Designed miniproteins, single chains, continued (3). Designs and how they scored, part 101

Each design is a single chain, and the fold is of that chain. pLDDT is the mean over its residues in the fold that is shown.

## One batch from the design tools (miniprotein)

Design m11710
Fold by ESMFold2-Fast:
Structure m11710 (fold): chain A 77 residues (1-77)
Amino acid sequence: ARERARELTARAVELLRRAAAGELDPEEAVREAAELVREMRELLLAAGDEALLAEAGAEVRAAAAELAEALRARGLL
């Protein structure tokens, strides 16, 4: 469960960072990342792993903030 949750987190962060770099469509990247984050949260909540949920959530929020800054710099926000 933890390994899968870490894989989902890493994939979601990768999608958001690639969108921030202009390599992916931001709307599509956010949609796919949201699905990965949902699965990750379900796994970690079922496992009661609050520490990893907090860590994974922080990583995703940081990547989302990077994307928001990139979109703002491009005049898309």
Scores: mean pLDDT 83

Design m11711
Fold by ESMFold2-Fast:
Structure m11711 (fold): chain A 57 residues (1-57)
Amino acid sequence: MMERKRLEQQIQDVRDFLALRDPDLFAALERAGVSREALREEAERRLKELTEKLKEL
């Protein structure tokens, strides 16, 4: 199903973001007032939701 491929792609995108080890990017985000921890928590929440949807298919 196209839905499965879309969810798999979104899961991969979130995993790539969580695996990102770019200190310069995170320093720039923190300077802009965006919390690294808040971004990580949101990404983990999104990954869980997408993974649960994929399992329901």
Scores: mean pLDDT 74

Design m11712
Fold by ESMFold2-Fast:
Structure m11712 (fold): chain A 62 residues (1-62)
Amino acid sequence: ATEGELTLGMAKIMYGVIKLMVSKGIKPSESLLERTLELLEKAKEAGDPEAEEMKKEVEEIR
């Protein structure tokens, strides 16, 4: 796997955790939100078309 593939995988896992937390009424920590946004930005730079939309959703939760 490339570094970009690993970054994308981590971003998707963290995004899923955030969405699950919100669905359970749990507010994600600021550090988790910031780290997820950083990984999604890197995934977007690596050419993932889904990363921009996922980043917008996480920004709305913040």
Scores: mean pLDDT 78

Design m11713
Fold by ESMFold2-Fast:
Structure m11713 (fold): chain A 66 residues (1-66)
Amino acid sequence: MTLEETLQNVRDGVVRLLKARGLTEQAEEIESLKDLQEAVNKGKQLLAEAFGPEHRADAARLAAEL
């Protein structure tokens, strides 16, 4: 695959995950971006915000308590 094909596949994966979570407006924002690299970077930020901080904090707390 070319770099462009790789970035497109990652972008499509991010859009799919955002839509599956019900974040349709965020998915549309990613789809509207013409630069595939910018779309991927923005999508990674949105996924980290939606799925990341509370679950990571809980995992760290559990590890500290064990």
Scores: mean pLDDT 66

Design m11714
Fold by ESMFold2-Fast:
Structure m11714 (fold): chain A 81 residues (1-81)
Amino acid sequence: AGAERSELVARLIGRVFALAASLDPETAEKEARRLGIEVAKQLGLSPEEADALAERMAKIARDLNETIREVEARYQANKAA
């Protein structure tokens, strides 16, 4: 396995987390799909594999964004009370 592949995967995961933390759910999901496709192309994956990776990244971004927003909302509610 090349160092480039490991680095691309690590960057993909990190960027998906950053997108989920900073964007609304719909935008985070859309950007995660786009990023998944870009990384899949860099990894030389087939179009089908690229689509599968994109959907997995979108699902991770959506689930993580929902979790982060729920935690943030609870924090703000408790701080304001």
Scores: mean pLDDT 78

Design m11715
Fold by ESMFold2-Fast:
Structure m11715 (fold): chain A 64 residues (1-64)
Amino acid sequence: AEEYTERGREAFRAGRYEEAIEYFDKALELDPEHLEARAGKLGALMRLGRAEEAAALAEWLWAN
């Protein structure tokens, strides 16, 4: 989980938001409750303007 979260953050910093989401998704496959990966994915979705997907992820965060 940590390795994929780190790679996701690196891609996010480089402006590769779609690639960042792929790495965060891999981290979440290993640990579905990984807050850093979930927050990173939310940030990347917002940067891409994918508002409905971002809202769905945020609602899931509020439910926990």
Scores: mean pLDDT 76

Design m11716
Fold by ESMFold2-Fast:
Structure m11716 (fold): chain A 59 residues (1-59)
Amino acid sequence: SAADLAVALLRHEVELARREGLSDEEIRALIDKGVAELSRAFGAGERLRAEAERLKASL
């Protein structure tokens, strides 16, 4: 689904940022930007916000 794809893209972007050694603050900013951009593209805002909170909790 579009929502599943959007969540997978957010997870992938965060995984790449972690591998590149970005700080927790930079990753939080990336998550917020990713939620905004992917919500606009895919309309999966609620699923993306829930995933963003899980990703931030794991920092």
Scores: mean pLDDT 86

Design m11717
Fold by ESMFold2-Fast:
Structure m11717 (fold): chain A 69 residues (1-69)
Amino acid sequence: SLEELKEELKRTLIELGLSEEEAEEVIRLIEQGKVDEAERYIVRGYLKTKDVELAQRAGKLLKELAEKV
C-alpha cells in the first residue's frame, strides 16, 4: 500500500542517517513533486553512514513513491 511504502521509506532514511523530521520532509517533498530535492536528502544520509546499499534502497523506494503520488 501507499502508506506502507511511505513508512518503509521513512524507516530506511532514518537507518541511513536522517532524523525523523528530515525523513518526514523527504516524503513531503515527494508528495509535492520535488523529487530532486528529496534525492539530495539521500545524499546527505549517505555522507553520514557511507552505506551504499541503504542509499540505493532509499533511492528505489523514493522512485516507487514518486511514481504513485
Scores: mean pLDDT 87

Design m11718
Fold by ESMFold2-Fast:
Structure m11718 (fold): chain A 101 residues (1-101)
Amino acid sequence: SSLLEELLKEAKERIDYLISNRPNMPKERFLVLFGMHLIAFSSELLVLIKSKGVPKEEAVKVARELRDYAIKLLEADPTLSEEEKKELEEMMEKVVKGLEK
């Protein structure tokens, strides 16, 4: 689905921007903005499934791809604490698990 591909591209771009700008913002702001972007992504996926007829399986696949992309970037970032990495990885996992139900 071209709609899923565009959503994934936009979500990756938002995550890239946040991680690259982490040194220029307080930890609390970074975590809030990351969470807000994940909520937006999840909401858009839900709209695509329920209103645009996108198959749930394809949406879950895209959510897993975003999760794997984000985790790889987070693990490679030396400016993030292990606690921050764990919290963000747990946020990503919740998105995938929420869609699998």
Scores: mean pLDDT 82

Design m11719
Fold by ESMFold2-Fast:
Structure m11719 (fold): chain A 74 residues (1-74)
Amino acid sequence: AAKSDAVAKAIDHLNAAEQALERGDRETAIRHAEVALKYAKEADSKTLVYQAEALIARARGEEDKAEEYEKKAS
């Protein structure tokens, strides 16, 4: 199903973004998180949307914003 496929792609890109952040590659992390956000919206998953936005905020150094999205994803 289209939503199920979008969920899988969102998760794959979220994992790639986290790995990039662990390496200190914030630019790559933002790119993967933005793709994850696109698929999260397509999947109509608020949890994945908030997880992707938290990663984008973290990669940009926006700690307060990242913390807010992380709480919403829980």
Scores: mean pLDDT 85

Design m11720
Fold by ESMFold2-Fast:
Structure m11720 (fold): chain A 65 residues (1-65)
Amino acid sequence: EELDFAERIQKLYDEGKFDEAAKLATEYIRKRREEMRRRGLTNSVTPEDIEKRAKEAKERIEKRK
């Protein structure tokens, strides 16, 4: 289902429907925040912070070997 959202966003961008693409992207981010909250994680983190932390986690794993 996440793949379906990503594909639909891509199609909307290709068709020039930026408003609908923005709405779908916002809904996808909202679902991610809701899932994190469901797991008991803090909800004060912005989507940008989540992306940065995920990227840092990948780098830490790679450096640890």
Scores: mean pLDDT 65

Design m11721
Fold by ESMFold2-Fast:
Structure m11721 (fold): chain A 63 residues (1-63)
Amino acid sequence: SVLEEAKKLYEEGLKAFEQGDYKTAYEHFSEALRLLEKIKDENPELYEKVQENLLKAAQALEA
C-alpha cells in the first residue's frame, strides 16, 4: 500500500539521518511526504513526523 511504502521510506530516512547522511535522509523523507499527501487522512501523525524530520534534515544540510 501507499501507506506501507511511505513508512518504509520514513524508516530508511531515519537510518540515513542517524548515519549523518542528511542528503539521503532528506530525499527519503521528501518521497515519504509526497506519498502521504495523496492519503492525508489515513495517518496524519506520520505525515507530521515525516514533515518535522524533513525540516531537520534540511537544516542539517545547511549547518
Scores: mean pLDDT 85

Design m11722
Fold by ESMFold2-Fast:
Structure m11722 (fold): chain A 69 residues (1-69)
Amino acid sequence: SLEELREELRELLEELEELLKSIKNPDLQAKTKRAIKSAKEVLETSDSRSTLLSVLHELRELLEQVKAE
């Protein structure tokens, strides 16, 4: 459901925010900070399932990059 998708996105955002301070690469840290801000704005302004799913996939890829350090 849309509500389940929004909750998954919120949980992913919380994980990325906790990891943000430990990101070693400054470019990746800056990219992650911007992605978090953009995703929060989408969560507040969008009810589009396709938009939310796109952002979720972007944040998941970003989390994999952060964990691969």
Scores: mean pLDDT 84

Design m11723
Fold by ESMFold2-Fast:
Structure m11723 (fold): chain A 96 residues (1-96)
Amino acid sequence: MSEEALEAISKVAKIGKENPNDDEKIEEVIREELKKLSEEAALEAARMAVESKMAYQLTIAKTAYELYNTEELKELLDEAQKRQEQLQKKLQQLLS
């Protein structure tokens, strides 16, 4: 894993922890950090997020896939989507 990928994920985790209700800010930071990475480093960052089951893994995988459009990122996105489906459904029920 590249140092840049680890730093990007660490920054996203910190922002998410400090701003848990600010999805727009978290998404913007994710896009900014992933855009700074190479395709390989972005794939490593997304893989790390999904494999470690970290917060915002779905947004990280989705943003990386939108930026680089690789099959490996699509598989990571699908895995993250399946895992987050129940959490998103529960949150939506609380807001409804």
Scores: mean pLDDT 78

Design m11724
Fold by ESMFold2-Fast:
Structure m11724 (fold): chain A 67 residues (1-67)
Amino acid sequence: MKPVIPEDATEEELRKIIEDPNAPLDEQIAAVRYLLQRTPDPEKRAELSKKLGELLLKKMNRKIVLE
């Protein structure tokens, strides 16, 4: 399923989404994934991968809490 976030969104727009605590987790995850696809540099990918892991953990925790 394609998220509402445009694939052609700018790096700045994607960063805003991942930093917005009110944005849906699925959209934040998609934003990080799109940014990762545009970033061939391993060092920057490491930062984005860390952020992706945090968002995935948060999403999993949300499912557990939402009984």
Scores: mean pLDDT 70

Design m11725
Fold by ESMFold2-Fast:
Structure m11725 (fold): chain A 74 residues (1-74)
Amino acid sequence: SMADEMARLRAEIQEIAKRAVELKNKEAFSLVGEANLLLDQAGQETDPAKQSELLAKARELIEKARKVIDEVEK
């Protein structure tokens, strides 16, 4: 369900945010913060197509944040 997907994405955001704070990486922290706002918007959206677009954008930002963390840890 969408609720299960949103819960998984929020858990990923929390883990990345924790790592970003530990690494003092403001870029990764900002990216997951923006993703979290998109998930809030998706939860309030009544149009399934727009909701899907918001979730896709949130996933993209989460992936970008992971890449930022990975590059810093190398």
Scores: mean pLDDT 86

Design m11726
Fold by ESMFold2-Fast:
Structure m11726 (fold): chain A 72 residues (1-72)
Amino acid sequence: MTPVLGMPLDYLEGLIARAEAAIAADPTNAAAWAGLALTYYFMGRFEEARAYGAKARELDPNYTGSVFAALR
């Protein structure tokens, strides 16, 4: 995969590692699911991004006004 403009690979790797660790520790951590959604969105995996985003919103409905503003 090629890096997207404005999001360096080390940043995306950090997001994935952080989200994976958080989900492993607490699968109900909405922030971790939202982080995966954003990362997959920037990788062009929109269907997976939406799935992770839906999980994050299921766990924390207020995410509509926060992290997901960047995906709009």
Scores: mean pLDDT 68

Design m11727
Fold by ESMFold2-Fast:
Structure m11727 (fold): chain A 81 residues (1-81)
Amino acid sequence: KTKKEKEAVVLKKDDKHYEVIVKELTITNENDVEGKILKEIELENEEELKEELRKLLKEGIKNILADEEAKPIVEEVLKEE
């Protein structure tokens, strides 16, 4: 059985810049996961990041991973639900 899921990865590049990578994951089994990059978005500040995250959540993309530096911002947006 093949399952498709969307995942977003949030990376802090520097003090004011963030990157969001949206992937489509094709999961055939627990050991066979193929990722396809759907889009890469560069964001210039925390407010733009929060707005993009809210948009992704509204589109149904709830699997959001963040590096340690971006995690507090992602957690803040997730708490708004």
Scores: mean pLDDT 75

Design m11728
Fold by ESMFold2-Fast:
Structure m11728 (fold): chain A 100 residues (1-100)
Amino acid sequence: AEAERLIAEARRLLEQMKEAVEKGDYDKFKELLDQLTEVVERLVRTGDPEAIAAAREIYREAMKLGDEAASKLPPQKARDLAIHDVAGALRVVGAEEEVR
């Protein structure tokens, strides 16, 4: 039941992130990205294959939104939204075996 609640919260955060990008509210987008990362980490820690698969998909969509938001900002502000640690992102979404 915890995994289902975390998946629902992650999807809700992703939807709010899409709205924030559409409205140009990049401060809100950054806040939501930090919250989503925490929820995704908790999903991976459950060890539930369904939760891990959902976390991977949701986080990939968030990364794409971050890239889209960054493309619309001045270079100095774009850096605040970019996900720079690909290895860290892969660990969070449970793809550690591909990095070993």
Scores: mean pLDDT 69

Design m11729
Fold by ESMFold2-Fast:
Structure m11729 (fold): chain A 55 residues (1-55)
Amino acid sequence: DMELLEAAEEKLKTLTIEQLEKAIEIAEEVSKLGGVGKKVGEAIVKLAKELLSDK
């Protein structure tokens, strides 16, 4: 999961503000799937929101 978060962070850093907002929406939907999806989706939402605030 750490490796997936690192890859996601690298990808998210290359996105525009609009693309980051869409990524948050998608990650929130993924978090509703439960299990690993919930954990990964919530982590991506937090990461993307933090990156969005830095732009």
Scores: mean pLDDT 75

Design m11730
Fold by ESMFold2-Fast:
Structure m11730 (fold): chain A 58 residues (1-58)
Amino acid sequence: STMEENERVSRIAARVAQELGVEYAPLAGNIARELLEEGELDEEEIYKRAKERVREKK
């Protein structure tokens, strides 16, 4: 569901922000949502990819 997807995105964004900086929460959330829309369903894989992309822009 859309609410379930939003909860997953929020968890991933919060986790990335906690590790790299709270200012990156919106960026991490946008990347996580993009990956989910592209068909990535594994939350841990979305987290790893979102974190890597945020690190490149930090």
Scores: mean pLDDT 80

Design m11731
Fold by ESMFold2-Fast:
Structure m11731 (fold): chain A 66 residues (1-66)
Amino acid sequence: SPAELRARVEAVLAEGFRENLSLDELEARLLALRDAAVAAGVPVDEAQAALEEGMARAVAAHRAAA
């Protein structure tokens, strides 16, 4: 679901911020999550929106905690 994809994107970015993963590594993981969601039947537009929302939420949470 889009909500599940969003939550997974948030979790991956939170882990990446803690572990200092490269931008290339984070991009690869996020694209893999989006592609898996599309393969599972989530429409491309909804998967992209969930990815963008998850990224925005993760960045906001990281800034609030810093």
Scores: mean pLDDT 81

Design m11732
Fold by ESMFold2-Fast:
Structure m11732 (fold): chain A 123 residues (1-123)
Amino acid sequence: SLKEKIEEYIEEIRKKEEQLRKEEPEKVSELYIEIEGLKFTVSDLLEILRLRLLEGLSFREIGEKFNISESVARAAFRFALEAAVALLRGESVPELSPYAQEQLREFLEKFPEFAELVLAAAA
């Protein structure tokens, strides 16, 4: 199913992030986006988008899953949604490293049905 393929792809991004941390420790800062004083990776942001848009979880439930507050979960979701929309419009996201922008762009290109959900949620 689309849901299972998206879950598997997000897990592959998480594995790439772990490999980069082990093999290229000098690039570890490129993995993280800071939102409300907390650090998120692209795989974290994609999982938050997936839980909200595909599974219909509340921001409280997402916050509990990530051990963050409801307000931080909402802020992370909003950032991820706005970043995804910008990339779908062919814009850059200065807050994202080139690595993070490429991973998010590749995800959206791989799952056009999910990109449609992102655009609908932003409207």
Scores: mean pLDDT 88

Design m11733
Fold by ESMFold2-Fast:
Structure m11733 (fold): chain A 66 residues (1-66)
Amino acid sequence: MASNEQASKAAQAIKDLIDPQAATGVAKLAMEGASQEEIKEYLESIPGVSKETAEKAAELVKKAIE
């Protein structure tokens, strides 16, 4: 489980790569203890997000939340 501070850092790390709404969804998943793969799958489900962008964003979120 990530702290609220780590979730905020995760959202900030990816806000430049994806829409703020999507970043909020990812931060919520990170708070719930989602894996890097789950975060990547969520991002890939968003229209306009490429596989490469989803993978990079998931990695940044994972690093931010440990």
Scores: mean pLDDT 74

Design m11734
Fold by ESMFold2-Fast:
Structure m11734 (fold): chain A 71 residues (1-71)
Amino acid sequence: NAQLEADVLRALADMILGLAKIDYRKGKISKEEYEKIQKLVDEAHAAADAGDVETARRKLEEMIELYKKAL
């Protein structure tokens, strides 16, 4: 079910962005790190909207790894 997987990936990307925004506001991650996370979220959404679940998944993985390293 590629559509359900795309919907889940979008929701996860939005959740991670929300957490990153909180950590940015707390001074735990830099503005540059937060902006990179935002870009990856936008790229994951674009891929999911295009039905490219594999690319959306890779972008989500890149975002999680970047966020983990930023903390």
Scores: mean pLDDT 86

Design m11735
Fold by ESMFold2-Fast:
Structure m11735 (fold): chain A 55 residues (1-55)
Amino acid sequence: GKTEEALNAALEALEKIEKGEVTEDAISEFLEKLKNAGASIEALKEAETHLKKQK
């Protein structure tokens, strides 16, 4: 379904970041895909903080 496709897109973006593509564009893309998958504002904030620590 649409939620599953959005979640898979978010996981693909996260995999790129974990492999070392830690850019502001990659982080923003991942957060937007997470938001589209139904993530809460708190979850988005936590993910952004975690990813920025890897930058």
Scores: mean pLDDT 74

Design m11736
Fold by ESMFold2-Fast:
Structure m11736 (fold): chain A 60 residues (1-60)
Amino acid sequence: MMLSKEEIKEKLEKIKEIIKKNGPTDPEAIKLAREVFENSSEEQEEEIDEELKKVVEEYL
């Protein structure tokens, strides 16, 4: 199922909030990240990966 750019952005914001509160290994964060990666284009996946890495680095 293909997600819109707006839906991807909203899910990314949720993932970032979960990581900041519970850490990058939270099952809900992992589940949402997988859903976003599976439903995004290759270019979008690169951008998503960069944003998630930044959030994880801020948490650590």
Scores: mean pLDDT 75

Design m11737
Fold by ESMFold2-Fast:
Structure m11737 (fold): chain A 61 residues (1-61)
Amino acid sequence: MKEEIEELLKKAEEYEERARELYEEAEKQDPPDKKVLLEAEILEGVAALLRGIAALLEKKS
């Protein structure tokens, strides 16, 4: 169980990093690319979901 939680958190961090890179890329554009912003928002949402799942698994231990 701890290894599964660690993998979920690691994956969440990877998606958060990717979302940050996409936000930075969009900010270099004027106006910002709405598609790039949407992709960043989706990755941020997925990362939040993975963190939520990890928290639920930790409560069962």
Scores: mean pLDDT 80

Design m11738
Fold by ESMFold2-Fast:
Structure m11738 (fold): chain A 55 residues (1-55)
Amino acid sequence: MEAIREELAKLGLTEEAIDVAVLSLEHAKELGLSEEEALELIKENVKSSPELYLA
């Protein structure tokens, strides 16, 4: 979990956004995605809609 939080922090997310992203990651893993796959989806979402995560 700490490594995931560090990766998300590098994207410029707030602490609150990181907490939400971690919960989304865990939910995606429950749906059968790997941790790496779920993290990549979150990174793509941040890149496509940065204003929702970085502001």
Scores: mean pLDDT 71

Design m11739
Fold by ESMFold2-Fast:
Structure m11739 (fold): chain A 61 residues (1-61)
Amino acid sequence: SAEKSAEAAKKAAEEGDAVGAAAGAWQTYLSGGNREKALEGIRAAAEGDAKKAAELAVEAS
């Protein structure tokens, strides 16, 4: 399910949805993904970088 959460973050980023990308990164962490990468993804989304947030969510999965 971590991989599915990272895929959701990627789709959100493709739509320009930074909030969705952050939610996907958070869900990746909750699903057993790498904590540091997921938190870096949430930070990137907070800075408006949805694409980087999704890339970090995928790395976390």
Scores: mean pLDDT 82

Design m11740
Fold by ESMFold2-Fast:
Structure m11740 (fold): chain A 71 residues (1-71)
Amino acid sequence: ADKAIANLEKLIDEGEYETALVFALIHAVLAEKAGDKETSARFYEVAARAAEKLGDHQTAEDYRKKAEELK
């Protein structure tokens, strides 16, 4: 998870917000289905950052709430 999160943060730093959002959500859903709530929460936090960079502040807040619920 740490390497995947680092790769997604690099995409955000490079301005690839939509790609980072899509991959963060895929990883979050897969981790949640696997019962890895902690890893899922971390990916939802990355998805929130990507959504915020896209100007979608409501979606970013929704993903942050989802991450908090999984902790």
Scores: mean pLDDT 85

Design m11741
Fold by ESMFold2-Fast:
Structure m11741 (fold): chain A 84 residues (1-84)
Amino acid sequence: DQATLDQLKAQAQALADRLIALSKELLKKTDDISIINKAIGYILEAIGVQWDLANNPDLTVAQVQAMIRRLEEMIKEVEAILKK
């Protein structure tokens, strides 16, 4: 269903934007090279998702749902680091 796919793509885009924003916030608060490397890694993964959403015409509902789960996992990881 195209409407369901479009809604899920919008959700994945919003989560990718949030992951980038949180990872940038982490970069402002740390001088630890290991944490800097993790934050850069999260930003690059979010950009990769954004690229697929824009450029892959064959994305399925299941694939976008998997992207959403992965982005939510990474957001929880970065939020946990920010709380310490």
Scores: mean pLDDT 89

Design m11742
Fold by ESMFold2-Fast:
Structure m11742 (fold): chain A 67 residues (1-67)
Amino acid sequence: MEARKEALRHWEEAQKAKENGDYKTAAEHYRRAAELFRKAGHDELAESYRQIAEKYEKLYKEKVKKQ
């Protein structure tokens, strides 16, 4: 259904943001993708992307603290 396609779109945006070093935006899109994958019934994928989002969120916070 639409949720899977939307999850893939957010995953693509997260990948692009990651490549640009925009960890905050990457975390936001990975988190959104995780939510949508869960709604689509892909719980294992959803959990993986949630963990990735947390890692990038932490990395962003560390960078902000050291500025």
Scores: mean pLDDT 81

Design m11743
Fold by ESMFold2-Fast:
Structure m11743 (fold): chain A 55 residues (1-55)
Amino acid sequence: ELEELRREAEELFERARELEASPNLEDQIEGGVLAVEAGVLLTIIKRKLEEEKRK
């Protein structure tokens, strides 16, 4: 569950970085969108981990 979400976020960030490094503006914009989506997933993961750790 959490491990799967983390892997999905990591894959999205990896793809976003590749696209943002592209010389094409359209790829850079798409990379930015994917980075935002990955950030949302990380926020969800962080909250679930905090609940498990009782932070």
Scores: mean pLDDT 78

Design m11744
Fold by ESMFold2-Fast:
Structure m11744 (fold): chain A 76 residues (1-76)
Amino acid sequence: MKEEIEREVDRALLDMIAGLALATKDPELVNLVVEYAKTLPKEIQIEALQRAYEVAERLGDKETAENIKKALEEVK
């Protein structure tokens, strides 16, 4: 189904951006994951925001991690 393919592409793209953010330790890439997640359906958005939160926590970016937590509460 077209929707199923779109969801698989979205997940693959999120994995790639999250991996790049962690490898480069670039908070701008973490913010890009958050902004991209907000454009996705709620079911994927929660998954994407959880991944972005894990990256922000691992990088020690507490401000971005707190912002992601707030976004997660808004979506749920």
Scores: mean pLDDT 73

Design m11745
Fold by ESMFold2-Fast:
Structure m11745 (fold): chain A 112 residues (1-112)
Amino acid sequence: GEVRVLEITASDRARVRALYLGLRRSLLETGEFVDLAAAASLDPEAARAAFRERAKAEFGVELPEDTELRVHTVRSLEELEAELRRVLDAAGVDEADREAFLAAVRELFERG
């Protein structure tokens, strides 16, 4: 089926990296990354507001005021891996954390 990839952008790259690392942990427990991407595709502003509250509470990260949530639709595991590598690399996530995130999302894609 179609899957959505969440791209988080802001001028503060260190905070964007911290947000992705927080989402990777939540993905292993609840599938939050997929749920947030789906929410952002329907109402980006409401999704951003909800994510702001949760990021502070769950990850200890305050969302920058210029934070944008963008959603990319992918149709295959290959497209998912390529797009996710791109957004995580742009955020400055290191290779080991990127591969861990990819493994978690691949597992959810194959089960869902």
Scores: mean pLDDT 75

Design m11746
Fold by ESMFold2-Fast:
Structure m11746 (fold): chain A 55 residues (1-55)
Amino acid sequence: SMEEIEEQIIKIVLSLRDEPLEDLVVMVRQFAESLGFSEEEIEEIIERVKRALAE
């Protein structure tokens, strides 16, 4: 499901916490685009990633 894919993305990003936030955002965007997510869905995933990193 889309939720399972989002959880996988978040897990990967959390494993790369030492990378700059801007690099992580670019990586997430590129990965989500490759999976066929819409721009709106990509922005929602990015916001979830930012919140997860902010703790």
Scores: mean pLDDT 77

Design m11747
Fold by ESMFold2-Fast:
Structure m11747 (fold): chain A 63 residues (1-63)
Amino acid sequence: GPALEEAEELLRKRAEELKKFLESKGIEAEVTVERLDETTLKVTIKTPLGTLTETLTVEQILG
């Protein structure tokens, strides 16, 4: 629904900003945003140092 689309867009924008920040520090980063269900998104950050994964609800992203 509209809230999920807004949350995904905001999360992708934040993910891109984080990737640019890490690259500015010389850290290669790959950031992926995935929909898990109608209220939940997963963000994955892959770097040479390791992989970080966070699961966030629409309410956590927008609220």
Scores: mean pLDDT 83

Design m11748
Fold by ESMFold2-Fast:
Structure m11748 (fold): chain A 66 residues (1-66)
Amino acid sequence: MEEAIEALRKGDFEKALELASPVERQLILAARDAGYSPEEIAEMLERARKVIELRDDSLAWARAQA
């Protein structure tokens, strides 16, 4: 199954929006409206996913320590 990031790298905004989570869909729409290219939006999504993953790991660690 193709992911939203891969669809964006192919320039297919509609497919990327269908594959994206609700939060990611809002990011794609906002970045497109701001004039970012599909490649730039794909990089933004990849960075956002890494930040969310790191945040979730940090929260899980904090909960274990509490």
Scores: mean pLDDT 72

